# Designed miniproteins, single chains, continued (3), part 85

Each design is a single chain, and the fold is of that chain. pLDDT is the mean over its residues in the fold that is shown.

## One batch from the design tools (miniprotein)

Design m10937
Fold by ESMFold2-Fast:
Structure m10937 (fold): chain A 80 residues (1-80)
Amino acid sequence: AGTNVERVDISSLSEEELEERLEEAREFYEEVLEKIAEKLSEKYGISKETALKIVEGKKEASEEIRKLINEELQKIAAEI
């Protein structure tokens, strides 16, 4: 069985339901960034704060670090 992606018609949602879905998406996005930052921190011996800035695109990263970020993003995207 493929990954069960719940698709809801956004136009059919109430304003409260829309806000709740947006909050869930924001929390999920933050969790994804945190997990990638932790993996970068572990692998490269950098601080979690520095790793988070790299993942957010606020700090330059080496080719190897960018490749790792892309691979982790692809793994997480496949779980969605």
Scores: mean pLDDT 69

Design m10938
Fold by ESMFold2-Fast:
Structure m10938 (fold): chain A 84 residues (1-84)
Amino acid sequence: EELEKELDELIDRLVDNMAKRAKITLTPEQRERARESLRKILEDIINDKNEEVRKTKMNLLAEASGIDVETIERLVELLKEVLK
């Protein structure tokens, strides 16, 4: 579906940006694992019972990736729709 494609593209951009910030060159296998890990982190945020904890996790992901919190919030919202 179109939503899943957009989600995958945004996750890929986050992985690439995080790798560049960390000055790490990822192998194809490492890149795929990083994408899987980010998706699990986003799913964990959606399933968290505490709103403040969810906001904290989103802020930490934004800081780690160098992406605006607004973009992370949109990514979480998009994943939430895909998981319905």
Scores: mean pLDDT 79

Design m10939
Fold by ESMFold2-Fast:
Structure m10939 (fold): chain A 98 residues (1-98)
Amino acid sequence: GIEVALSAYVEKLSPEEKELFLRASALEAAGKLDEAKELYEKIKEEGSTEGKAIAYYGLGRIAELKGNVDEAVEYYKKALEEKPDFAAAALRLQKLLE
């Protein structure tokens, strides 16, 4: 599923990018969506292509949690523009377009 695809992608990140993503994901899981968003934005601005893709994916998840489906679709498309093989983003996008 999506979680398995995300875990496989996270293992391809640098140790630093992985740590930043896991911190952002923990804030997201705790309902601290604004703090998580700020950290994803930082990863997006400073990260590699892999880091930018996962940051867009995280921003898309926050948009979904807020009920902003159109914004989530835009973020998942941006993640796939950075990394077309990012299966988790493709699966999330497909689910939202059903």
Scores: mean pLDDT 83

Design m10940
Fold by ESMFold2-Fast:
Structure m10940 (fold): chain A 83 residues (1-83)
Amino acid sequence: MKPAPGWVMGAVDRQVEKGRVRDVARWAILFGLRDVLDHLVERVGPEETRRILKELQEEAKKENWTDLLKAVQDALAYIDERE
C-alpha cells in the first residue's frame, strides 16, 4: 500500500496539538493506517497511545461497535509487538 502523503502527517500533527489524539487514533485504526498509527506513537509515545486505544476499546464495548473493537485489538497487538 502506498504510504500516506506528507500532508496527512501534517494534519495528524495539527489534530494532536488540538488535543484530538483520540479522533486521529480512531480514524487510523478503523482504516488500518499503520503508518499514521506509527506517527501517532512517535508524537505522543507508546504509553499514551495505548491508553487512548484502551479508552476506545471501552467506548466500542459500550456502543457495541464490533469493527472498532476489532480495530483496537489489532492496534494494541501491533504496538506491543513494535515495543
Scores: mean pLDDT 78

Design m10941
Fold by ESMFold2-Fast:
Structure m10941 (fold): chain A 58 residues (1-58)
Amino acid sequence: MTLEEAEARVREALAAGVTAPDPTGSLIDNAARIAGVTPEQRAELKARLAAGEEIDVD
């Protein structure tokens, strides 16, 4: 899937109630695993978050 699709899936998983089931994992890492995002796409999403693009649970 594309990075845009990966972001959409991660955001959907966060909105669906994935908060942080693993206390040692970040919210984005846990949501990415649930959404089926690859480790490569997860790394890109985390890099974008570090640049100020946050994906948060509303």
Scores: mean pLDDT 59

Design m10942
Fold by ESMFold2-Fast:
Structure m10942 (fold): chain A 70 residues (1-70)
Amino acid sequence: SEEEIRQGLRDLAESAVELGKEALEKNTATPIIGTVVLLGYGAARGSGDEQLAEEARKVAEEIDKYLKEK
């Protein structure tokens, strides 16, 4: 159902955000992890979870900054 798809997108976005946060904390962020977080942002937007989308956007921005400073 559409609701099951939306739930799956939320779960995907949550996992992507957690991965990005952990990578930033451990100083292991890579361009691939940044891409995964951006996919998580898209998934959060597709699910209608605006708070999760904003969190993913912020994590993606922090990864971009980390990679530019590395």
Scores: mean pLDDT 86

Design m10943
Fold by ESMFold2-Fast:
Structure m10943 (fold): chain A 68 residues (1-68)
Amino acid sequence: SMEEFFKEVDEIIEEMKRKSEGKSAEEVQKLFAEALEKIGELAKKYNASREEVDRAVRKALIAAREML
């Protein structure tokens, strides 16, 4: 379900935040790229629409910007 998709997206974002603690901006950017790759695989698993993928990516981007 889409609720399950976004639940797992939130888990990916929280892991990115935890791993980013005390890291340089360059390392945070790498962790963000890894989070996007995981979101892409998750979208494939849940057959997420373009709009749902865009929303998930936007959530990850906002979180990454807050860590800079």
Scores: mean pLDDT 86

Design m10944
Fold by ESMFold2-Fast:
Order: C-alpha cells, then sequence, then structure tokens
Structure m10944 (fold): chain A 100 residues (1-100)
C-alpha cells in the first residue's frame, strides 16, 4: 500500500510537470519554473484559507523550500525536480499529520 501511494504521488508530480511543459510550448527550463510557480501559488492560496497559525507555519516551510528549488531550476533535470518536489510534499504531509 505505501509503495502504491508513493508511486501515485510521483505520477501526479510528473503529470503536473508534463502540463507545464505543454503550456510553455515544450521549453524544459520554462516548464520547470512554471510548474514550481504553480505549486508556490497553490500553497500560498491554501495558507490564506487556513485559520490555524501552526498550519500556516507548515505552509510557509513548504513555500520556502519550493522557492529555493525554483532558484536552482536552471541547474536541475526534470527527474531531479520530481524527486525534490516529492521530498518537499512528503515532509509537508508528515508535519500536518503531527498536528492531528
Amino acid sequence: MKEKEDEALRRAIQAGLDEAYRRTGGNRKEAIKAFIDDLIKEFEEMKKRSTNPEVKKIYDKAIEKFKELRAKADELTPEQIIDEVYRILKEFEEELKKLS
């Protein structure tokens, strides 16, 4: 079950990157940047909707990590981006579970 969940998350990340690649006309570097920008925007919107200060801190931590990843986007392969996004999302999920 855990391996299937991890594979599903990685496939979802790949699908997001593939959509960004289509939106940018097949430009790999622009697709990576657009994909990370989309993730930052989604997390900032979810943070704004939260009323819990501890949840907001967890969103801030994830947003900071995505911004760091975006700064390195020109140096990374799509596979490395998927690995780093997966790591950030798993850390985010684990931190949220600690509040439950």
Scores: mean pLDDT 81

Design m10945
Fold by ESMFold2-Fast:
Structure m10945 (fold): chain A 82 residues (1-82)
Amino acid sequence: MEELTEKLKSIVKEDLKKLLEMGIHSEEAKEALEELEKAKTFEEVLEIVAKYYVKLAGYPPEQVAAAMARYKEHLEKFKEEL
């Protein structure tokens, strides 16, 4: 479980860094990175992504929520492998 959380954090962190480098929604990206560093569980990381991708990428909240729900379903399969 810990490995899955760290992998997701790494992916999200790189995505947020790219947004900062491009100067897009820099304040929101900085806040997201700070919250991400404090996140301890896979679910907390997904909540941060859902919250900030609405603002950073302009995605409809419902679509982001649906994508996060599907990703949580995939987590159950990964739990069996660990």
Scores: mean pLDDT 67

Design m10946
Fold by ESMFold2-Fast:
Structure m10946 (fold): chain A 91 residues (1-91)
Amino acid sequence: MLSKEEREKKLEEKLKELVEKKADKLELAHLGFLAKREGFEELAEKAFKEAEIETIEEYIEGLIKLAHEVEGVSREEAERELEPLRETMEA
């Protein structure tokens, strides 16, 4: 398994790659969530800033829209599945 320092470096490199290729804002926000979950607060903040996500609600709404349009899940089903994620991000 990679060390915490190696994981942080790989996430930083991935963030740079996503920014350079003009990736979807939701991909950037997802990277920010992963960084926050790992305890990399500064990297998470940078990723959310690049995604232009000001609130957890905006991020969750983006995921609901993506699930509905790409995966064919109803908005109501997506909201139900993502509620635990919102709670985790607020903690």
Scores: mean pLDDT 70

Design m10947
Fold by ESMFold2-Fast:
Structure m10947 (fold): chain A 76 residues (1-76)
Amino acid sequence: MLLSPQEAADILREEGERYIEEHRAELSELQVAVLRRFLDWEVAEIAASKEPMSEEEVKRIIEGFRRAMDSLAAGL
């Protein structure tokens, strides 16, 4: 099944907020702010896409995003 860019963006938002919530006790306020800014930017990029995505492609995007969040948090 194909997901619209908005549906994919909504899933990414949900997953990103869940990541921040799960790690909140381990993250500084600066790390949380940077991660939220990154999440907002990525969600906007996905929502601005012109092409529908498969559920499998969305899962890969989310997995890549989680790895990017981990790297970004570790770099702060």
Scores: mean pLDDT 80

Design m10948
Fold by ESMFold2-Fast:
Structure m10948 (fold): chain A 97 residues (1-97)
Amino acid sequence: MEELERLLLEALAEEYKETFGLDLSKLSEEEKEQLLREVLMQLAAAEEGVPASPLSREMLERILARIRETLPEEGVELLRRRARELYEELLEEEKKL
């Protein structure tokens, strides 16, 4: 599980460096966790047809392509399940509002 999150962060670091010139190695652990959470939520939202923001769909697709090259299909499925769980938690919190 932690290996999947690390590989996702590595893919994010590459895309952010190319697109925004941002070096993710300078982020705190808290900032990295927030970024991971945001990306996972955007992955789940994109599968539900909700617009992704701030990451573009194209950027998310490139990140997923990098992950697919390094992870077996099982790893990609686990990331998608984790994204779905986070999305469902947000929907449950919204029901309280």
Scores: mean pLDDT 66

Design m10949
Fold by ESMFold2-Fast:
Structure m10949 (fold): chain A 65 residues (1-65)
Amino acid sequence: SLFEAVREHLLGLIRALKDAGATKEEILQAVRDELAVWKKRYPELTDEQVEELLAFAEEEIERLA
């Protein structure tokens, strides 16, 4: 699904940026920027799904800290 594809993409992005030495704030901003791009390209992605993906990303960033 689109939701699962975005979730997997964000997980990969978070891990790659963490491995590159990015800060928690830099990773969170990159996730927000990426979600904005996905929302523009796929208008079927609901606001509720975007909020759920952001919450997932925030939790993953905390676990990798």
Scores: mean pLDDT 84

Design m10950
Fold by ESMFold2-Fast:
Structure m10950 (fold): chain A 96 residues (1-96)
Amino acid sequence: STSEIVEAYNILRRNAGLSPITSLPEDFVIKSAEEPAVKRFIKMLQALFGFEVDGIFGPDTVRAVKEFQKRYDLKVDGILGPETLLKLKELEEEKV
């Protein structure tokens, strides 16, 4: 649910020293890609699929997102949305 995604994202925001959010903004995907917590996930995706780890959301990162979405049976749109971010958080917690 939206509440679960907000709670998960707020844990990441606290770890990055950011203020919590109360709801997902309309442009959440674009804003999230610029957040330090989401940049950490971008680097994780780049490392997982063997791309250069620069934390930049470029064409190689879009490919990595689509491969990740396909691997975990998510919608393959190349967009770093709530469902994709939640799955990335789950995997980060399993590896730490």
Scores: mean pLDDT 66

Design m10951
Fold by ESMFold2-Fast:
Structure m10951 (fold): chain A 70 residues (1-70)
Amino acid sequence: SEAKKIQLESLRRLVALLADTGDQIGQLIEDYKAGKLSEEEFQKKLDEVAKKSQEQAKKILAEEKARLAK
């Protein structure tokens, strides 16, 4: 059904978001270990990545809800 297709598309987008978020966190850990980031800079950038990921996940779920209402 169209509803199942919309739900599957949203799930795929959430999985892709999780993978991208993991890659960003991994890069921050490597930069911190290499001495490119201070502890304060690392914590701040981690918080920014987490906030962006939460906002993007909310957007994906809101778009799914809007598409299912049609």
Scores: mean pLDDT 88

Design m10952
Fold by ESMFold2-Fast:
Structure m10952 (fold): chain A 93 residues (1-93)
Amino acid sequence: MAALEALREELRRRYSETQDEAYARALTVVSFLLHRLRGGPVSRLVAFLRKLGFDEAEIEAFLNSSLEEQARFLSEIEGVPPELLERILAALA
């Protein structure tokens, strides 16, 4: 958790300095992963995935996947650059 919290603060600082949307997209993914690690409810994410056209079996498979797999999937949806995805994955290790 500490590594993800540190990454969240860095991404927030970088976005404030650069206004680069890549940092905002990565921040969205990191914030979701922190919410999952804290045992937060998934109802809003489930509603979002249904709106994107995912069926119940696909949503269930996603929620039962590893945090690394969830990070990869959400980063693809949000359009997070590979360099920032590698940093998110390192913070999960």
Scores: mean pLDDT 80

Design m10953
Fold by ESMFold2-Fast:
Structure m10953 (fold): chain A 70 residues (1-70)
Amino acid sequence: MMEKEEKIARDGVASALSAADILAALGEPLSDQQLIDMAVSSAENLAKLRGIEPTEKLKELARKIAQQAL
């Protein structure tokens, strides 16, 4: 359902943003594309961990949330 997919996408993006902040503090900031790729990967991994198939819609939602967070 949309609500579960949105929650997973947001959690995945939040995880990627946290990792990006740490890397930026170390002087190695991620590019916009690297951050987006990491956010999508995190959302996909969270979906699998929760027994949910990562759909293209979930991946697209994670990309959009990550782009808006930049």
Scores: mean pLDDT 80

Design m10954
Fold by ESMFold2-Fast:
Structure m10954 (fold): chain A 86 residues (1-86)
Amino acid sequence: MNKATLKFTARSEEVTVTALKADEVVVKNEVTGEEKTIKNGESATFKVKVGDILEITAYSKEDYAEIKVEEADGTVRTLLLKLKPS
């Protein structure tokens, strides 16, 4: 399985992560230890504090993954991740 990990810093008090193209995405709040796992097409919403760091790890059989990160202020980001063999 291929994977990539990124750190996302929360700019609002709620962050929603959607797996647009990945076999699995694991999202962990490094401050609180809250962790959620989502499959392709699923979303997870985190109540966060501004400045909290979410560790996002995407897994796929492909060499890339796509995720969407939405913040409560209406900011939406689509991220294309280059995955490495694990």
Scores: mean pLDDT 86

Design m10955
Fold by ESMFold2-Fast:
Structure m10955 (fold): chain A 109 residues (1-109)
Amino acid sequence: RSEKTRLLNIKNVLLIVGKQYKKMGNDKKAQDYYDASKDDDKARAKLDELQQRLDALMAEIGAEKGIDPSLVSLLDIAEYLEKKQKEDPSLTPEDVQRQLEIIMAMMLG
């Protein structure tokens, strides 16, 4: 059913995000996403949080490039994060790669 399928897709996205954090050695964040994936209300809330972050990022990129946020591509996001990584030495290339993998999981399902 549509709502059950949507919730299953949300849980799968959270599992992918958790796996990325685990690969980067952030077991606490990985566990937070895994725990959220096991509870319907927490899963919805966690995806809403991720969606708000993505919407804010797309709005920021759209403003910088002078385009509508809905026209922001994965390539635009990648270029923006690489630029931010060069401006902020606390951001590692691994942090940028992790953010891109999370965004891809959210945009592709």
Scores: mean pLDDT 76

Design m10956
Fold by ESMFold2-Fast:
Structure m10956 (fold): chain A 61 residues (1-61)
Amino acid sequence: GPMAERERQAERILAGARAGLEALGHSEEDINAAVAELQRAIEEGASLDEIERLAVRHLLR
């Protein structure tokens, strides 16, 4: 259903953000902080657009 699809897409965004931050040479501490912020947004029911914008902001630092 739509909720299960949101969870799958959110997980893909999270995985993509982690991989992108690793590729850009961010520290494990910085990656874990960014991932924790994304996970919190997902748990708080943020939209996919909001989660994607948050991920992009971390990648453009």
Scores: mean pLDDT 83

Design m10957
Fold by ESMFold2-Fast:
Structure m10957 (fold): chain A 80 residues (1-80)
Amino acid sequence: SRTEELARYLEGVRAVMETMSDDDAKAMALAALQGVIAEGSPEVQAVAQQALAQVQKATTKEQVLAVMDEFLDQVRKIAA
């Protein structure tokens, strides 16, 4: 399904983010979430908007990764 493809995409994004600086990881997370908001289902868009607001407030890579992990868990639940 498209939601399962999204989960795999987000897993890949998260792996790349672990190798980045705080600023680059935040920028990548914001770009990925904006893409999901533009093209996702209404249910996925709602949780992506919540994650976007949390990432905007994050100052460290660890905080960004925690938000993206929670978002990925929510996407996996929607895919089930």
Scores: mean pLDDT 85

Design m10958
Fold by ESMFold2-Fast:
Structure m10958 (fold): chain A 69 residues (1-69)
Amino acid sequence: AQRPEVTPVTRELFEKARSLGLTQSQLACALAKQENPGLTNYEIGEVLQVSQTTVTNAIASCREKGLLA
């Protein structure tokens, strides 16, 4: 499998998420929404192969903890 490129912004967000008690899955959902603001939580769930509820809760947690603008 090809290793994905890690940008400085992605790495900083990952470490910040860990310090805030967020999981890797919650960060992945938040990044998918930030990169694709036109996608619904349902569509992000299909792309990441997680439930819509998981995406909704992940984004809400990230916003509450100040990870997302």
Scores: mean pLDDT 70

Design m10959
Fold by ESMFold2-Fast:
Structure m10959 (fold): chain A 63 residues (1-63)
Amino acid sequence: DAASRAAREATKLPGVGPQAAAVLAHGILEGLSEDEIRQRLASLPGVGPETAEKAARIAAEAR
């Protein structure tokens, strides 16, 4: 589905591991905004602000 594809695409970004990918996928499935997904990702260890922004954009584009 779109959430799984977005999560897989996001794992190509530096700092995005399985936990961050799962948070992104769950955010899409729960209907969270791009900003909410970005904030949740940025709070995870190893995910910098630029990576969180790019990953959240991937999530938004998947919807």
Scores: mean pLDDT 80

Design m10960
Fold by ESMFold2-Fast:
Structure m10960 (fold): chain A 84 residues (1-84)
Amino acid sequence: SIIEELEALLEQARASTDGAEAVALITEAIDLLKDNLSSLSREEALELLRRLEATIRELYARGVLTEAQVEEIDRRVQELLDLL
């Protein structure tokens, strides 16, 4: 399931202590969601996006992600939102 794959990527990102690894995992999750939007309901896509944003916020609060890394990810999230 695409939902299970996305949740697994976000769980791996949450377990990360390395910012570059966390960025790579989050970017993979964003790309996977973007590539599979047509296979998801709008409600499912929005719920996954909320989980993605919560994961980014948690990693920033823990000091795993820098402000610059959050800004880079936010640009990718905005591109995804423009498709919804």
Scores: mean pLDDT 86

Design m10961
Fold by ESMFold2-Fast:
Order: structure tokens, then sequence, then C-alpha cells
Structure m10961 (fold): chain A 60 residues (1-60)
């Protein structure tokens, strides 16, 4: 079944939080700079926002 907009938003918030944690752990593992880590987190957020917007458009 098609999730509600609120369910989609909640799921993306959870995925965003998980992705941030994963990026932080990978940064520690790879020895990334703080700036590089923040850039990766920002890119991940941008990607997730685009996914939610596309899903909402398809429902409209």
Amino acid sequence: STPSPEQVRQQLLRLSNQAEDEITREAERQGWSRQEMLDRIGEQHRQLIRQIQEQVRQQS
C-alpha cells in the first residue's frame, strides 16, 4: 500500500539519521576531515530530500 505523506516523512527522517551515523563511522574509519564528513552528510540530506519530493509528486 502507498504510505501517507506523514509516514514517508517519518521514514526519511529515520533514514537520514541512520545515514548520518553511518557517514560519521565511515569518516572515523577512513580518517576524513570534519569538513569532508559534513560535506558527505549534506549531500546525503540533499539526496533524501529529492527522493521525498519525487515520491510526493508521483502521488499528486
Scores: mean pLDDT 74

Design m10962
Fold by ESMFold2-Fast:
Structure m10962 (fold): chain A 74 residues (1-74)
Amino acid sequence: MSPAVKEFVRLLQAGRYDEARELMERMSEEDFGEAAEILVLSHWDRLDLAEVERVLAIEDRKEAARALIELAQR
C-alpha cells in the first residue's frame, strides 16, 4: 500500500472520518481506487451493494469521497 492509503486506513480505524475524507479528496486516482476497494471490502457485511455500485459511479472526487465515508460510518 502507498503511504497515503496506509494513512487512510489508520484514520478510519481511529474514527477520524473527516480527516479520512479530506485525504481521499487529495489522493491520486490510483490511491483513491485502492482506498475505495479497501473500504468496501472491509465493510462488505454492512454495506448495501446497490448503494456501493451507485457511489463507485460518482465521477466528482469530493462527492465520491463523502459518499464512501458515509457508507463506512454505518
Scores: mean pLDDT 77

Design m10963
Fold by ESMFold2-Fast:
Structure m10963 (fold): chain A 100 residues (1-100)
Amino acid sequence: SEEEKKKKAIEEIKKVTEEAIEELKKAKTKEEMLEVIRKWETKVGDIVEKYLSSEERKKVSEVLLEGRLKIEDLLAKNASVEEIIKVLEETMEKVIEVIK
């Protein structure tokens, strides 16, 4: 059912976000942190492609771009990993809101 597909998408997005947070905690450079974010974006995109429509994928892509720009700004300002994780979690919550 459509409801079951959305539920699975949300569950998988939460899981890949938790994995990305753990990888961010291990990252030693800004380049490594950005690579973790790009890998997370790719995984979220793959999940959304598997379970959702092209129109919903476009909305998710817009949310992911907004989140990435905020993270890139934080990295440029030498923000803490904790601040980057907060933006990643906020971006995940916005993606989930689009899916619901």
Scores: mean pLDDT 89

Design m10964
Fold by ESMFold2-Fast:
Structure m10964 (fold): chain A 88 residues (1-88)
Amino acid sequence: GKNLKIAIGAALVVALAEEGRVSEELGEKARKILEENGYTTPLEIEIAEGLGRMELAIGKLTGEVPEMVYETAKALGVSVEELLELLS
């Protein structure tokens, strides 16, 4: 089935790449993860991005690392610490 946690984190990375805040190469890897997990429609990706931004904001307020960061870091082949730095 579709993995929502990975899709949430991947959609956020795609949006940040479009904003120039992370590398274009990382954005392409995140787009591939979305496709492989069955998130191909603009609406599904937009909803996942919104959820990702919300979870990242809550994490900054609480000092907790969102679970989506762990799942997405593993899927992208980067460390959790590296992904958090890129998302900051």
Scores: mean pLDDT 80

Design m10965
Fold by ESMFold2-Fast:
Structure m10965 (fold): chain A 80 residues (1-80)
Amino acid sequence: MAEEEIRRLADNTILAVMLFAMQGKIDEAKAILEKGLSRLEQIRQDAVAAGEDPAKLDSLLEEEKKRIEEVFENAVRIAK
């Protein structure tokens, strides 16, 4: 159930990014974002290899990547 893993990882990444950004630790927040995006791509690759629908996973991954990036941009904008 890669979809739930992707959503949970995205939610955890967003929470961590917000927590570090709120503390003024923007570089750490960016590192967490980059690591989260890499892990999402790995989950997608593993799920496709296991027979999951690539088109559905690609759509979900694009939505979650955009959501993580938007949260980071907003947090950086507020912190500056």
Scores: mean pLDDT 82

Design m10966
Fold by ESMFold2-Fast:
Structure m10966 (fold): chain A 75 residues (1-75)
Amino acid sequence: MLEFVGTKVFEGGDVIENALKEMNEADAQGITVVKIVVTTKDNKTTEMDATKESIQKLQNTPDAVKVVLYFAKEV
């Protein structure tokens, strides 16, 4: 069962790079990213599952100004 352990918020510069780095570090520690919330310069917020397709979509969102990652751990 996945238990929610917290969120991490990225704002300002390099939000995509910083979010992807955090996701890689979490995966290496056995922590699962269960949800990604992205806000763009046009104040549009998109919620997505942490799938390979979502990560590719995140990489192709250069106008992102805020990213929130939701973490869970297997219990």
Scores: mean pLDDT 79

Design m10967
Fold by ESMFold2-Fast:
Structure m10967 (fold): chain A 65 residues (1-65)
Amino acid sequence: MTPAQAIARHAGDELAEAFENGDVQKAKEALRRAGDKTIEEFKDDPEAVERVRRMVDAALASLEG
Protein backbone atom coordinates (compact mmCIF):
# COMPACT_ATOMS: atom_id res chain seq x y z
CA MET A 1 0.00 0.00 0.00
CA THR A 2 1.37 3.44 -0.93
CA PRO A 3 1.32 6.29 1.62
CA ALA A 4 -1.30 8.08 -0.54
CA GLN A 5 -3.55 4.98 -0.55
CA ALA A 6 -3.17 4.61 3.24
CA ILE A 7 -4.11 8.28 3.83
CA ALA A 8 -7.14 7.88 1.53
CA ARG A 9 -8.19 4.69 3.39
CA HIS A 10 -7.94 6.38 6.81
CA ALA A 11 -9.57 9.69 5.70
CA GLY A 12 -12.17 8.17 3.30
CA ASP A 13 -15.76 8.65 4.39
CA GLU A 14 -15.00 11.41 6.94
CA LEU A 15 -13.19 13.54 4.33
CA ALA A 16 -15.95 12.96 1.75
CA GLU A 17 -18.62 14.05 4.28
CA ALA A 18 -16.59 17.16 5.18
CA PHE A 19 -16.31 18.16 1.50
CA GLU A 20 -20.06 17.61 0.94
CA ASN A 21 -20.84 19.87 3.92
CA GLY A 22 -18.17 22.47 3.05
CA ASP A 23 -16.57 21.91 6.47
CA VAL A 24 -12.90 22.79 5.88
CA GLN A 25 -12.00 22.34 9.57
CA LYS A 26 -13.50 18.82 9.66
CA ALA A 27 -11.64 17.98 6.43
CA LYS A 28 -8.34 19.20 7.98
CA GLU A 29 -8.98 17.16 11.15
CA ALA A 30 -9.72 14.04 9.05
CA LEU A 31 -6.49 14.51 7.05
CA ARG A 32 -4.41 15.05 10.22
CA ARG A 33 -5.82 11.89 11.83
CA ALA A 34 -5.27 9.90 8.62
CA GLY A 35 -1.70 11.25 8.42
CA ASP A 36 -0.97 10.27 12.05
CA LYS A 37 -2.33 6.74 11.49
CA THR A 38 -0.31 6.38 8.27
CA ILE A 39 2.90 7.60 9.97
CA GLU A 40 2.36 5.00 12.73
CA GLU A 41 1.96 2.25 10.06
CA PHE A 42 5.24 3.34 8.37
CA LYS A 43 7.18 4.40 11.51
CA ASP A 44 10.10 2.03 10.73
CA ASP A 45 10.56 3.61 7.26
CA PRO A 46 11.88 7.20 7.53
CA GLU A 47 11.46 7.83 3.77
CA ALA A 48 7.79 6.79 3.86
CA VAL A 49 7.19 8.94 6.98
CA GLU A 50 8.66 12.03 5.23
CA ARG A 51 6.54 11.30 2.13
CA VAL A 52 3.36 11.07 4.26
CA ARG A 53 4.18 14.37 6.00
CA ARG A 54 4.66 16.11 2.63
CA MET A 55 1.39 14.65 1.26
CA VAL A 56 -0.61 15.72 4.33
CA ASP A 57 0.92 19.23 4.26
CA ALA A 58 0.10 19.59 0.53
CA ALA A 59 -3.49 18.36 1.06
CA LEU A 60 -4.00 20.74 4.02
CA ALA A 61 -2.64 23.66 1.95
CA SER A 62 -5.03 22.81 -0.94
CA LEU A 63 -8.02 22.96 1.47
CA GLU A 64 -7.04 26.53 2.50
CA GLY A 65 -7.26 27.68 -1.17
Scores: mean pLDDT 75

Design m10968
Fold by ESMFold2-Fast:
Structure m10968 (fold): chain A 79 residues (1-79)
Amino acid sequence: SLAEEMAEILFNELKEAEPEWFADKESAEKSYEVLLEFSKWYLEMLKNKGSKEEYIKKAIETLEKIKKIAEESKKKKEA
């Protein structure tokens, strides 16, 4: 689906920028799900003419969720 293609592109871009957030497989999988939900929301927003402010807010919230997933996963790991 278009949402899955977008999620994969976003996942690869974020992995390039912040590889440490994706070192753990569990956190990477959870982050992919977050990006998939963002991608689905974004495609609906494009149909409904969402605002730039809404896009920026959702993008920031999405990045914060991914960062939190990575931090929580690392905290629970024996490493």
Scores: mean pLDDT 80

Design m10969
Fold by ESMFold2-Fast:
Structure m10969 (fold): chain A 78 residues (1-78)
Amino acid sequence: SEEEIQKLLKEFSDKVIEKMADITREAAERGLTVEEIKQRALKAIDEIYKEFLEKVTDPELKEALKNYYDFIKKGIEK
């Protein structure tokens, strides 16, 4: 359902935002390069995506999650 998709994407988004904040703090503290930040961000989002996939069985929810994951991943790679 649309409500289930919205809830899933919000939970996924919230977790990504929290992890990106942690990476940003570490980057500032350790003087990480832009490339190192991108690599850590891509690894983190991939790990969160895999965690969410393990809990989702509905093909429509999987597709919505995959599309949102791909959108965020492309944003980081720029």
Scores: mean pLDDT 85

Design m10970
Fold by ESMFold2-Fast:
Structure m10970 (fold): chain A 74 residues (1-74)
Amino acid sequence: MDEIEELDKKIDELMKKAGEYLQKAAYLEGQAGSGDPETSAKNNKLAQLYREKAKELIEKARELGQKRDALLAA
């Protein structure tokens, strides 16, 4: 039970962090559409980096979720 609880907490933390990165990426993409060309290029690059970080966190959470589900399965 403790192991499942620990996995759930880790999954929640990873998904929360991924959500924060996705929000930052979306904000930067929005700013890129209305700024000057240099600012737009910088914001698009940063948005891509945040999306990549979010993808890594989501994938890690998925792996932990599979482990949790395996522990719950009879």
Scores: mean pLDDT 80

Design m10971
Fold by ESMFold2-Fast:
Structure m10971 (fold): chain A 80 residues (1-80)
Amino acid sequence: SEEEFDEAIDEVARITREALKKMGATDEQADGAADVVREMLKSLPSKEQLKKALQAMADGFERLGLTEEAERLRKIIEKL
């Protein structure tokens, strides 16, 4: 549903903010980056393209050693 889609995007933005803070970003930097991620994900034309984007992000977080954040993204993908 549209509600589930919006909730998923909001959670991804939150995970991105938390990941950046864990890596030493300031609140301003983390908030700004999370806002951009939210806007970009909202611009995707389909749920399937959102799933692919989230999969790529999860793989990226895992490569950076952000295992908890990667797992949280994978759980969001499972709910979509």
Scores: mean pLDDT 84

